# Ledger of designs, part 99: designed miniproteins, single chains, continued (2)

Each design is a single chain, and the fold is of that chain. pLDDT is the mean over its residues in the fold that is shown.

## One batch from the design tools (miniprotein)

Design m7427
Fold by ESMFold2-Fast:
Structure m7427 (fold): chain A 85 residues (1-85)
Amino acid sequence: MVIVTLPDGTRVVLDYNVDIPRELLESEPGVTPEQADRLLQIKERIRNKDFEGAKELIKQLVEETGARVRVEYFDDNGNLVVEEI
């Protein structure tokens, strides 16, 4: 699960096991089409266990928007990992 908090306080929750329509993300205040695409790419990378690639995109999102991001995933040992970026 990825939780993105935009500078205006809007929270976007991305469950990587659930298909989220791009249009739903674009309907959120402060989410541009480019940001919606990036959020979906982050979700897909986490689903594929590419956590380093996901973190790189998250860092870019934070730098561009000032958003805060919380990432929750299970590691290869089945432990819950929580990271805030």
Scores: mean pLDDT 72

Design m7428
Fold by ESMFold2-Fast:
Structure m7428 (fold): chain A 73 residues (1-73)
Amino acid sequence: SEELRRALASLPEAVRLQLEHAAVRGLITGDVEATRAEARRILAGVPGVDAEALAELMARAVAEALATGSTRL
């Protein structure tokens, strides 16, 4: 998702890496709900970020990648 890519590019590198690890885990396990929960947890306490909206965007990107066979977020 281009929307997700733009949102991730605006985050600190350490946060982005944690979210990328969560997304990779979601792709390996096929667990979209675990991906959403982990992303929300990582984003909790990050100032200026809508944690729920970004976690949902990440979960949707993982779900779409699983459905289409794409590894692109």
Scores: mean pLDDT 79

Design m7429
Fold by ESMFold2-Fast:
Structure m7429 (fold): chain A 73 residues (1-73)
Amino acid sequence: MLPQELRDALIRILREKYPEAAAEMEALGDDVTLQDVLDLVERYYIEKEGLSRSEATAKAVGLVLRAIGDLLD
């Protein structure tokens, strides 16, 4: 399971561009894995931005790394 602080940071970042993705992540509750987040964000990048699966995966990983960096600051 993701640390709560990381989950909250990811939801906050997602709300800025993809409020529907943020709502889906909140609906998953506390039993959210990193893979669930990556799958959710990847789907929105593919559906909303028309990215390839590999590009969507790279951006999803980048989002998680940015959220971790934000928490470390």
Scores: mean pLDDT 78

Design m7430
Fold by ESMFold2-Fast:
Structure m7430 (fold): chain A 82 residues (1-82)
Amino acid sequence: SSRVVEISIEDLERALRAAGVRNVEEVIGVLKKLAEQKETFSLSDVITALGKAGFSGRDILAVLRVLRDEYGVEPDDLIRFV
């Protein structure tokens, strides 16, 4: 069974800004839409959603680093916004 990591969307926005991620408002908009479609989602879902929204591989990797480093999200984990 996958571990679920609960993340406040407001705290994630602050963490992304602190880490120097570009276009944070647009990133948060994509992730909010993903959370509306799925109660829990994977890092693969994050990669796909940001990629479809036109984010570069560099920008996607910057978001993934914040999820890993600040929230301890691992590849097999699921994310829930609270």
Scores: mean pLDDT 87

Design m7431
Fold by ESMFold2-Fast:
Structure m7431 (fold): chain A 88 residues (1-88)
Amino acid sequence: NKEEDVLKELKNLMEKFEEALKNKDYESALEHAKEMVEKLEELIELGYYELALKAAQYLLRKLKDNNINDPELEKKLEEIAKRAKELL
C-alpha cells in the first residue's frame, strides 16, 4: 500500500545516503537526501509527523557532521521539521 511503499522507499534511500557518506561520495549523498525530502513530505501527508520530524533532524545533523553545505536542502529540511512539529 502507499504507506508501506513510502516507508520502504525512505529506508532504502537512508541506506544509500549512509553508504554514500561512508564512501565520501558527498554528491550522491546529497542527491539521496534530496529524494528523502520528497518522502518526508509524503509522510506528513500520511500523518507520520513524528517520523518526518526525526528524519529531517537526522538529515540536518548528518549534513552538518560531514560538512556538506547545501543551503536550499537545509532550508527544505528545516521547513519540513517545523511543519511536522506544528502538526504534532
Scores: mean pLDDT 88

Design m7432
Fold by ESMFold2-Fast:
Structure m7432 (fold): chain A 93 residues (1-93)
Amino acid sequence: AMPAEVQELFRKLSELYRASREAAYRWLEETFGVKLSDDPVLAEFQAQILLHSYMTEQRAPSEEEIEEIYAKAVKEEGEEAFAAARADVLAEL
């Protein structure tokens, strides 16, 4: 089971995403002390990496760690698969 503080974080984040994705990204930046990309598709992938790392390690990853995880995922899945995923994310925005 997720810790209560993680559940509360996801509840607040869900409310922000419903109102504005940009507001959600700004809140994540302020909460975790990281800067997300100005590209909304890349920002969404960075946000997903940030939240997954926080759930797994119970600590905020650095901007460098987020970039390394993203680069590794692109390399392992291939740029074509990530291009398709980016198109899907963009359609949801």
Scores: mean pLDDT 69

Design m7433
Fold by ESMFold2-Fast:
Structure m7433 (fold): chain A 92 residues (1-92)
Amino acid sequence: GAALAAEALRLVAEMRALTVRVAGEDALAAAVRAAGAAHAAALETQSPAEAHLTGLRALVDALVAAIEDEAARAEVRRLGERAIELRAASLA
């Protein structure tokens, strides 16, 4: 539902803000580009809902890979995993 989608977007915003704080804006920009490329490729073979989740997973993976601080990396992974779960539930 809309509430699950809104909460997922809030968690994505928190994950992005934390990444900027610990890894910088260039790291976030690179991760967003990688996620966009994964989403575009997924749209060729997946439904729009599946492609969106593929892009979101790619964003989380790219942000985690860009972060050297272990605690921040764990927190971004935690936020990302929750966002993916909530967004998947909203796209039933």
Scores: mean pLDDT 87

Design m7434
Fold by ESMFold2-Fast:
Structure m7434 (fold): chain A 71 residues (1-71)
Amino acid sequence: MVDELVKIFKENPSEGMKLIGEKVASGELNIDDLKEILAKLLGVPVSELKVKTMSEAWDLFGEILAELKKK
């Protein structure tokens, strides 16, 4: 699931963001899952992420989304 969400986010960031949001709302994803997705999107180990809260995770997703949309 996490790897599938990373792939979708890389190919279509808006669709990936929507799908991640839906899965968080349904309880399928928690903060640790979001940190794993972010780590894979940024190409860093989870241990090197400075994300500690859900709000920080959403802020970072928004930044990555904006960056990917700029081409």
Scores: mean pLDDT 79

Design m7435
Fold by ESMFold2-Fast:
Structure m7435 (fold): chain A 55 residues (1-55)
Amino acid sequence: LRPEEVLEEFVDESGRRVLLVRMSDGSQELLAEKEDGSLVPYEEAGAEEMQKELS
């Protein structure tokens, strides 16, 4: 699966961009953008990893 279209864009409390994207199979997934511009699943980036950066 890969992102085909950005549906929504948000910034979370840690200042990271969160993208709601439509995947190639029609499903929707939340991706978080790291400082390097890399997109990772929001669940993996999660509050835990973002809180470590915030501290």
Scores: mean pLDDT 67

Design m7436
Fold by ESMFold2-Fast:
Structure m7436 (fold): chain A 87 residues (1-87)
Amino acid sequence: SMLDKKLEELEKLVEEAVEALRAGDLERFQEILKRMEELVESIKDPEHARKLLEHLVRKANESTDPLEALVYLAAATMVQERLKELE
């Protein structure tokens, strides 16, 4: 489904963002954040936005890695703002 594809793409971007932060590669981190913003802006269905938000918040809460938790929360914030625009 389109939701499953966007979820998989967001998960990959989170992993890439965490890797960039660990490497101290701030330029790569900024590029990944822009890709994440573009993906979030492509969400047209408020139901999809809500499910993505729930998933990202859950992953942040389950993360034992503080950098991973921080990136999931950043992504969740982007999706939450998008959900407000769609509702």
Scores: mean pLDDT 87

Design m7437
Fold by ESMFold2-Fast:
Order: C-alpha cells, then structure tokens, then sequence
Structure m7437 (fold): chain A 88 residues (1-88)
C-alpha cells in the first residue's frame, strides 16, 4: 500500500506539471484508488475520459467517435455507460 500511495503522489505531481487543477487531480485520484480496489474497467474509463476532457484533448465529437468505436468493438456495457455519461 505504501507503494500505491507513492505512485498516486507521483501521478498527482505529473498532472500538476501538466496544468491540471487540484480539484480535478483529486477526482482522478479517487477514480484510480477505486480502480485499484475493484479492477472495474468502467472506473478506468471514467478516469481516462476525465483526464482527457479536462485537458481539452478529447471534446464531445471525440467522445462520440470513441463511443461508436467501443460499440463496434463489443466493449463492456459498463464502459459504454461511462462514455455515454461523459456525453450527457
């Protein structure tokens, strides 16, 4: 667990250097902690969407394309739900 806390601290530092605000970093940390506990791919997908959306790397059009690609690939329904939630 000490190793996980160190990785989270290093991740926070990296996100801060990339210009992400502390509130968003805290939200991402909670999602990462939840993923490490549950191994739920939907939680991982929410973290990725949050990260890219807040950085402006992924806009609504990009999220729609990702959702279409995920549906075509037969992605887990929970992953599809996370993408749809990000578009709402």
Amino acid sequence: MEEVEKELEEGREQLRKMGMDEETIEELEELVRKYLETKDPAVAMRAIILLHTRFGIIDEADLRRLLEAARAAGADPAVLAALEEALA
Scores: mean pLDDT 69

Design m7438
Fold by ESMFold2-Fast:
Structure m7438 (fold): chain A 65 residues (1-65)
Amino acid sequence: SASSYAAGNILLAELGIRGEKVEIEEVDGAIVVRVSGSPEAQEVARRMAELLGKAKGKKAEFIAE
């Protein structure tokens, strides 16, 4: 949902990771998280994908650019 996209971006901003963007979408019942930027941002986004998947009861996939 749109709320998931906003939550991802808010989390990265709260953690002080600047210049990074997170795009979250749902495809065929799975949560797909795309992120660009530093290895730190990628690791945080990966963990967030896992948490979102658990919270929504769906599989989560992570794509780094």
Scores: mean pLDDT 66

Design m7439
Fold by ESMFold2-Fast:
Order: sequence, then C-alpha cells, then structure tokens
Structure m7439 (fold): chain A 90 residues (1-90)
Amino acid sequence: SPELEAAFEALREEAKRKIEETIDDEQKRKELLAVFDKQLEEAKRTLEASIAYLEAKLPPSQREQLEAEIAALMEQVKAQLKAFLDKLIG
C-alpha cells in the first residue's frame, strides 16, 4: 500500500530527526538509527503478514471490517515504534 509505505517512511524520518537532535555523536546516531531500522522492518513485515491473513480470511462483504482492523493494527504499530524510539534515545 502506498499509504502504508508513506506512513513507515514518515516514522523513519521522524526517528532520524529525533536521534540527530538528541545524540551528538555521529557513530552513536548511526548505531541507534540502525537498531530502529531493524525494528521498523520487523514491524512492517509483521503488519503486512497480518493484513494478508485478514484479506484471505474476511469475505468481500466485510470490507469495512477489514479496513477498520487494518487501521487499528497501523495505530498499534505506530504507538509501539514511538515507544521503542523513546526508550532508545532516553
């Protein structure tokens, strides 16, 4: 999904900005961003798998339910990644 890709890209850019504002050491910035990138890719992979499962399980008549479930999963992933970043730089 282009919307999903854009959301993850925005999360990564915000993480990079916060790391750069909080951490003075260039090497430490690279290490922390690499740790965040791994967490982001794992979260993205898990979310994509969950979406594929829901799409396979729900009939076309349940499209509104599918969209609501995907939206809820996305909000959950965003919250988890923001909490992870806060722990990483705090």
Scores: mean pLDDT 85

Design m7440
Fold by ESMFold2-Fast:
Structure m7440 (fold): chain A 80 residues (1-80)
Amino acid sequence: MSAKEKIKKILLENGVPEEEAEELVKKLEEAVKNKDSDKIKEELEKIYKLLLEKGNSEEKAKETVDKIFEVILEEELKRE
């Protein structure tokens, strides 16, 4: 399973609709490819807010964002 597929699955499992999850994954992938740390952080903050809007607790939303960030870091380590 690719990093994209892992992140999409995490978003879907936490109540993000498939269409929104695909758009968020696309934006994160572009930020990661460009090595734009500020953009990655911005997109992760947007995901955090969206998770709260979908009824996740602050703790669960933070854990979910941290898990997504770990997937991104793991993918970058495999590329280097």
Scores: mean pLDDT 80

Design m7441
Fold by ESMFold2-Fast:
Structure m7441 (fold): chain A 72 residues (1-72)
Amino acid sequence: SAEDVARALIELAKKVLKEKNDDKEVQIGILEGVKTLLENFLKENELSPQLREEVEKVIKELEEKIKELKES
């Protein structure tokens, strides 16, 4: 189901947010890629309000991490 895919993508995002890569540009690319997947999924799929909010929260966490890495 779309909800099962959303949960899997949220878990993927949480995993990449916790993992470090020695190459900062590679880390940024992975975070941007996962963010794009979540944004596209949110546009293409109807989710419960609670699950939509969780996806939007994770997108913001990815945006903040990308910004931190680019500013460091």
Scores: mean pLDDT 85

Design m7442
Fold by ESMFold2-Fast:
Structure m7442 (fold): chain A 99 residues (1-99)
Amino acid sequence: MSLAEILRGGSDSLDDLADRYEKAGRTETAETYRRVSELLRQASEAVRRGDYDSAIEHLTEAITLLRDLAKSQGRPSTGDLNGLLTALYEVQNRKQRAR
């Protein structure tokens, strides 16, 4: 599976998670996950174009949103955050190899 497919799968999973939070009445949390899902979709499209700078920007924003959400909920981190950090590292490596 390509990095772009992994990021798209992450986007789809977070959109599903946002729907679950919305149904539970947690609208603010749902909105944050929807924004993160959109950023992962944009990062996936950027990776497909070889635009690693845009992918890094989108992933960095997504990580910031999840980190701030976790802090607002009194949590040290979420599993989603660790996945995004791994994806950011892979995009950064690909940018370095692209020269």
Scores: mean pLDDT 80

Design m7443
Fold by ESMFold2-Fast:
Structure m7443 (fold): chain A 87 residues (1-87)
Amino acid sequence: MDRIRRLREQGLEHIEKAEEARRAGDLREARDHAGLAITHALELARLGALDEAAELLRRALEILGAEVPDRDGLLEGLRKYVNGESS
């Protein structure tokens, strides 16, 4: 429980910093913080916190200007990642 909460809080902090950097035009800082948020999302997914992982991943992809899957697509991708399944 505490580890999931800590990872979510740290991931959200990285999302906040990435959004601030993107607004300031610092694309390198925005990318680096978004990447750290994705790392936290993947660790949350490995711990079974798929909804928290999907939310962090969605927000990080938005910051990166990537195409964002719908909620079901994000959850499917995270499940495949955790299970070691090929896309």
Scores: mean pLDDT 83

Design m7444
Fold by ESMFold2-Fast:
Formats: C-alpha cells, structure tokens, sequence
Structure m7444 (fold): chain A 68 residues (1-68)
C-alpha cells in the first residue's frame, strides 16, 4: 500500500466538502450528491483493490454526512 489509511480518508473528506459546497452553490440537494459521490468512490476503491478496512472507513464518513 502506497498511501496511509489516514491520507486516503482525509482526501475523501475534502472531496465530500467540495461536493457539498458545489451542490449548495448550485441549489442542488447536497445529501443526494454526497451519497452518489460516496457510492462511486467505494466502487472505484474496490476495483483498485483497496483494503476493506479503508473502504469501510470511507463508508462511515459518507454515512456521517448523510445523517445530518
């Protein structure tokens, strides 16, 4: 593994913040955009052979944002 788990999770969180801000600025449903982005990211990570532990943490971060 070339990136640490923490670096991957931090990158994902920043991505979610950008998606949320862009959706809000465009008057779109930010929750829907975050959900779609999270699903796409998880699928890409699975295809790239990222560890299940990292994928699970990415899922948790996405779920936290959706719970708001």
Amino acid sequence: MEKSKEEIIEGFRKGLELIREAAEAAGLDARTMVRLFTRWEIRRMEEDGVEKEVIEEVRRVGEEILAE
Scores: mean pLDDT 75

Design m7445
Fold by ESMFold2-Fast:
Structure m7445 (fold): chain A 78 residues (1-78)
Amino acid sequence: KYKEELIKLAEEVAKELKENPLDREKIKEIFIKYSPKMRELWKKVVKENSPEEVREAAKKVLELMEEALDYILEVEKK
């Protein structure tokens, strides 16, 4: 339940970041909007899931965030 919600939220964050790579104010708004929700869901995921499931969710979230960051950094270099 919460693991799926966390991954979906991470996918939404990554998508919005990639859609607004050069808009600093929009990026700030995205983080302000999603950070508290991400923290709340992450806390629930850790509480309800096995250590293996928690690691799987963490890996997926990290991969999505790293992909979005790499995209932003590539766009900024040009």
Scores: mean pLDDT 76

Design m7446
Fold by ESMFold2-Fast:
Structure m7446 (fold): chain A 64 residues (1-64)
Amino acid sequence: MEYEKAREALKGHENEIRLWITFVSGRVASREEALEAMSPNATPEQKQAVLMLYNRRLKLGEEL
């Protein structure tokens, strides 16, 4: 997924994105499994976008 497309998919969810990325970072475990457990209501596209942003080390809102 492209960065710009990922940002668009997560638009309006900036608070959730910060929480998701912080949770995944704190776990330092399987990011995909952590996102699935934490964000059951997120779409597959949003989950992929969060994983891509985490792997790139760029966060919507700032580095936490």
Scores: mean pLDDT 58

Design m7447
Fold by ESMFold2-Fast:
Structure m7447 (fold): chain A 102 residues (1-102)
Amino acid sequence: SIVEKLRKLSKEELEEKLKDPDLKVRLETVRVLAENIEENKEILEKALKDPDVEVRLELVRELMSRAKDPVVKPILEKATKDPDPEVAQLARFGLSAAEALA
């Protein structure tokens, strides 16, 4: 139900949902935004500043499978500098895997 509601929102409304006090709403919003990375790249970059590690980690998981995409690469490069070591390591792994598959 949350995912269906989020998919009907505009880009601007989805950006506001990333500020929602409910962690679950922000997680599902990141997943919906990642369904169209090219359109949503600037909003996805803002999700890297989310206070919860879970949200930032989910973002990196969504992006790492598409690390060959020139839109995704700069976002993953920013994530390698994340203060959480797990987020930073996952981002580095995604970039390395993309280079090995090139």
Scores: mean pLDDT 84

Design m7448
Fold by ESMFold2-Fast:
Structure m7448 (fold): chain A 61 residues (1-61)
Amino acid sequence: ADPAPSQAEIAEFDALLGQLPRERAEALLQEMLEQVNAQPDRSDAVFREFVARAREEVARL
């Protein structure tokens, strides 16, 4: 089984969302929550996918 997201990973995601425009941060967070709800057995993997997406969006700023 994949390990649960660490506190550091959660803090990184929050920091990345803080660097994005509000509309993009809200859209990513909502999409992540929808995907976690749709795929509970993959929730940890889904979280990590959205952290990667946030990193990519910040890199394009």
Scores: mean pLDDT 79

Design m7449
Fold by ESMFold2-Fast:
Structure m7449 (fold): chain A 80 residues (1-80)
Amino acid sequence: SMADSLLRNAQALGLRPGFGETFSLSSAIILVGQALELQGRKEDAKKLYELAGKTLNGEIPSSEAVDEAEKISGIKLPRP
């Protein structure tokens, strides 16, 4: 399904260490949010979109952003 494809893409993006890892993590969180929205989990998706913005702006450390995203979604993400 489209949701499954988005989740696979999110996990793949989170596996990229090095230059741009904060952007890659933010993008992965957005893809998880889009997958949850397609599954009808609109409030959880909104929280992930807000978290992705905070991650990109450096307001939350990447490790904490991963933990928060996993807590909201129930989906495991690669840690940077």
Scores: mean pLDDT 73

Design m7450
Fold by ESMFold2-Fast:
Structure m7450 (fold): chain A 72 residues (1-72)
Amino acid sequence: MAEEIIKKIEEEAEGLAAYLRSLGAEAAAERVRRAAKEAVELIRENGATPEAVKEATGILLEAAREAVAEAA
């Protein structure tokens, strides 16, 4: 169900953003939050189709990669 996927995305992103913020990486935390919002919006607009979930996952992984690089 789309709502379960959305909840998981929001919870994981919030945890990562909180961790990054605890390191003083505020910009990286905001990047993760924006990516999560974009991923959630994509799932809400298209439903939890395999294509939408794959695209949302790609957005989140790319943001996490960039956030880790920026925080280092």
Scores: mean pLDDT 80

Design m7451
Fold by ESMFold2-Fast:
Structure m7451 (fold): chain A 112 residues (1-112)
Amino acid sequence: APPPQRRAAIRVRRAADSPEERAALDARVAAIVREAGLIHVATIEVSESDALEDLERRVRAAVEEARAVLREFVETPAEAAALDAEAERALEELLELVRNRESGIAFMGIRP
């Protein structure tokens, strides 16, 4: 079999999310884990009292952590550029979630 795609997941959860919403998000992570490609998971818990600037800093830190983990598996300049593009996409998706006070998940990936 080809080597599994190495992936990172960053999820945003709200304290007010229903058990069903939490279970759906956890099921998405579990599906990726079953594919043996998920090597890093970060979770950002958000509440109504969190300052937006603090949430944005936490999102940026989580994306950079995931990028650093995946960068260890980069072998070519093209893969490095692809990882940087994935990180920018994940950052934008997660920033939209926290700005809108929504739960969700973003994935970043690199193929060996």
Scores: mean pLDDT 77

Design m7452
Fold by ESMFold2-Fast:
Structure m7452 (fold): chain A 96 residues (1-96)
Amino acid sequence: MEHLRRALEETREARRATAAGDAEAALAHLREALEHVNEAALEAAAAGDLETEIRLTMIAMGLAVLITHGVEDPEEDVAYLEKYARELEELIKELE
C-alpha cells in the first residue's frame, strides 16, 4: 500500500512538471513513480495477486516508455500520466 500511494504521488508530480514544461523534474518524478510501481508489483507477485501484478506491470511499462521518450509531447504525456494516476487510484481503493 505505501508503494502504491508513493507511486500515485510521484505520477501526479510528474504530470504537474510535464504541464509546466519542466522536463528534468518530470523525468525525476517518473523514475520515482516507476520504482514504487515496480515495488508494488513485486509485493502483489509475492502475495499471489496476479490481477494486481498484471495491472501494475502495464502501468510500469507505460511509465518506462515515457522515460525512454523523454518529455517531447507534453499534451500527450499529460494525458497518459492522468490515465496512470487514475488506474493507481482505482487500485488503492480496491485494496483498502
Scores: mean pLDDT 85

Design m7453
Fold by ESMFold2-Fast:
Structure m7453 (fold): chain A 76 residues (1-76)
Amino acid sequence: AAARIEETADKLAEVSVAQMRARPEAAETIYQVAEDSVDALVEQAEKTLGPEIGEIARRAGEKALERVRRALEEIE
């Protein structure tokens, strides 16, 4: 479960960064969608798998958003 959540967060970052590079004009919108996706991932993990896995999802999501934020900064 934990490894799959970490993989999901990593793929989210990868896809978001690729989309930002493909469509720089939508980078801010793509970042906001990534933030919402991470929030949904954390909430779903906490509800279905409990607070321990929710904490893992939160940390993975923070790393994913940091990666997406850096891509946004490179474009702007």
Scores: mean pLDDT 81

Design m7454
Fold by ESMFold2-Fast:
Structure m7454 (fold): chain A 61 residues (1-61)
Amino acid sequence: MEEELKELMKKLPEKLQRFVEATLKGIDLTVEAYRRRGDTEKAEEIRKKALEQLLKWLKEN
């Protein structure tokens, strides 16, 4: 999944690359918030779901 995301990002226009980078940063902040609370399983679930949604959006657009 992360490998596919990296390959897709290399083919994107610079504007879309910046958007994806901002989205990934937002995901990381949310995941870290859950990890700080001790919800490690929830953090992994959120990260996986968010990356799947981002990858789906990139493939559809």
Scores: mean pLDDT 78

Design m7455
Fold by ESMFold2-Fast:
Structure m7455 (fold): chain A 100 residues (1-100)
Amino acid sequence: SKRQQISALLQQASDELDRAADALDRGDTATAGAHYRQALLLQAEVARLEGDEARAQRLEDQAPVVQDRIENLAPEDLDTWAALLRMASSVYRLEAEKAA
């Protein structure tokens, strides 16, 4: 069903955010940026399934911008961003449970 597809995509987005945070813990900003970008693209697919084309386009447009931002993080900001990504992952996981 559509709800099951949305739930699966949100769970995948949550997993991608956790992988991004883990990469930041290792100082691997390139890998972190790629995973964060993938999470936004998965969220865009969710928005499209919900009929929100404007939100989907906004997320797709933001994906390369946030990848670039993560890749260029200062070393002192890595811990803060890892924490923020884990918080976002938890939100996506809760939304996945609600969608199921």
Scores: mean pLDDT 90

Design m7456
Fold by ESMFold2-Fast:
Structure m7456 (fold): chain A 111 residues (1-111)
Amino acid sequence: MATMEDVEEAAERLGVELKPEVREKVLEYLRRTSPNELLGELEYILSQPDPAQVIETKAKALNDPSLVLVYAAAAVYLYRLGLLSREQLDAIIAAAKRVLAKPEFSEKLLA
């Protein structure tokens, strides 16, 4: 099962401090979603020419900016389970960093 340590590790890898309510929301999403569904989403994102653009588009389509952090924390979680490679983890973190550099995401998610 996903833990708060997966969310905290994602925040550390992103070099950011998350709002407490955002940390809880991300953890709840990971606990409600199967590892197989999370893996399918991350593999789809990584298969695209611009993973950061895919993450941004998905977050905007669902009107949920926290989805950027869900993908980052999911990558940490799945890496811990042995389902995601280190290269795939690093690629998702890099993509999430690019999206979080935009004020429209950082202002809503970061402390």
Scores: mean pLDDT 88

Design m7457
Fold by ESMFold2-Fast:
Structure m7457 (fold): chain A 92 residues (1-92)
Amino acid sequence: SIETSERLAEALKAGGKSQEVLQLQQQLADALEAGDYDKARELAEQLKELVKQAIQEAKDAGLLSEEEAKELLKAVDQALEEIFRAIEEKKA
């Protein structure tokens, strides 16, 4: 959802990871455009771990409640699962 994306963006900014996330997103888009689906999958996994780390750090810093952090982590897992499936379909 838009609200989940906005809350996530705030957490990434607070954790100083906004630039790293944007760079990985751009590299992922470039890999997908080039048809390098193996690299795209690796980049998507790196993005997933970086975002999850940012959520955990934001929670530890008191910027997110435990429930908010859990909801964001579930949303990230769902979004990345869809991306991974799309990559696998294009690779097949």
Scores: mean pLDDT 77

Design m7458
Fold by ESMFold2-Fast:
Structure m7458 (fold): chain A 102 residues (1-102)
Amino acid sequence: SSSQYFLDLENLILKLVKKLAPEHKASSLTESERDQLFKHLVKFLSKTTNQSNYEKLVLLLKQLFGDDLKKIDLFSIAEYVKNITGNNVPVVLFKAAVNKNL
């Protein structure tokens, strides 16, 4: 279910947040951890149309990356998902969630 994909992504992000505490530096993530995060993001964005889950995701990413979140091109990830799925909904929902929370 879409809820399961969100829970899997949320659990991964919360584990990474705990690993990075107290400094919360995005640059401290390994390439393997960044690859895992990217794969889980792509799966979630490919499987959900729930606006509330997108808003929760943006807040989780803000908790993980802090001020560095503004340096990450989140829209490129959503556009990648659009390219592989043919679905524009992830781009629209992600832009709306970012505008409300960043």
Scores: mean pLDDT 77

Design m7459
Fold by ESMFold2-Fast:
Structure m7459 (fold): chain A 63 residues (1-63)
Amino acid sequence: LRELNAELGRRAREGDEDEAFRAMLEVVRRSAAASGLEVTSARRGTDDDGRPVLEVELRPRPP
């Protein structure tokens, strides 16, 4: 039972994290598009404290 609760909690956290990164990426894409840029790559990373961060690479939007 304890192991089952731990597994369910882990999956719930992973789901929330995925949704958060999707929302953040969408905001970044919108802002980039408004500036004439596009997101060419995006990945999840961690900072020095092990906290999740979103890393993106931007390039000028082709005509």
Scores: mean pLDDT 67

Design m7460
Fold by ESMFold2-Fast:
Structure m7460 (fold): chain A 101 residues (1-101)
Amino acid sequence: SSAEAEAMTVLEDFLAQVLGLVRQMEQIAALSPAQRSALDELAGVLWETVKLKAPVDLAKARVEEKAERLIAAANTPQQRQIAEQIADLARSAMDTIKELM
C-alpha cells in the first residue's frame, strides 16, 4: 500500500539521518558499547515496527525507553546533544509511522 511505502521512506530517512549524526558523535569521541547497544536497540524498534509489523502501541514506549538510554550513555555534553537530536528524530519518525499504520 502507499501507507506501507511511506512508512518505509520514513524509516529509511530516519536511518540515513542517524548515520550522519553517529559519524558526528564518533568525531567527538569513540562510542562506548552502551552507546552502540542503545543506538542498535533504538533503530531496531523502528525497523521491527515497519518491516516486521510489530505492535505500534508498544513501539512509542519502547522508543522512549531506548532514547533515554542513548542520552544517558553519552560520554560528553556534545555527544549528549547529538543523542538528544537522534532521540527527537526517533520520536518524530515513530509518531509518523503510527499515523501511517
Scores: mean pLDDT 87

Design m7461
Fold by ESMFold2-Fast:
Parts: structure tokens; sequence; C-alpha cells
Structure m7461 (fold): chain A 74 residues (1-74)
């Protein structure tokens, strides 16, 4: 499994890669996930701070994790 620092490095690479443009949904998911990692937030804490449901935050979390995994394994 990837460490927090490895995930942050991959996110930064993805957000700054001019040869791999992200969709708006992918960009949003990665930005929110990065924010969660930088602030050591759980899904519940992030949901409370964003005024969203845990399920909505989990969808963004899972999308970001999928993108990160695909980048790492490519």
Amino acid sequence: MLTKEQELDIIEELLNDPNSPLTEEEYRALVYYRWMLENDLSLEEAAQRLGLTVEEVKRMYEKAKKIIKEKFES
C-alpha cells in the first residue's frame, strides 16, 4: 500500500503534469483528497468541514485513490 507521503507526491505530479490533463471531476477529487491528507482528516472530519455527507466525501476519496493507483501502476 502507498504511504501518505507517496500519495501526496503522486497527487502533486498528477496536478502538475501537462501531458496528462485531468477532467474537472478528477481534479476536484484529487484536490479534496490532498486537502484531507495535508490536514490528517478522516472521512467524517472532512465531511463535517465541507458540509457534505460522509458518503459524498467517500466517493471523492475512492475516485482519488483509483486515479493515484492507476498512475502508480502505469
Scores: mean pLDDT 80

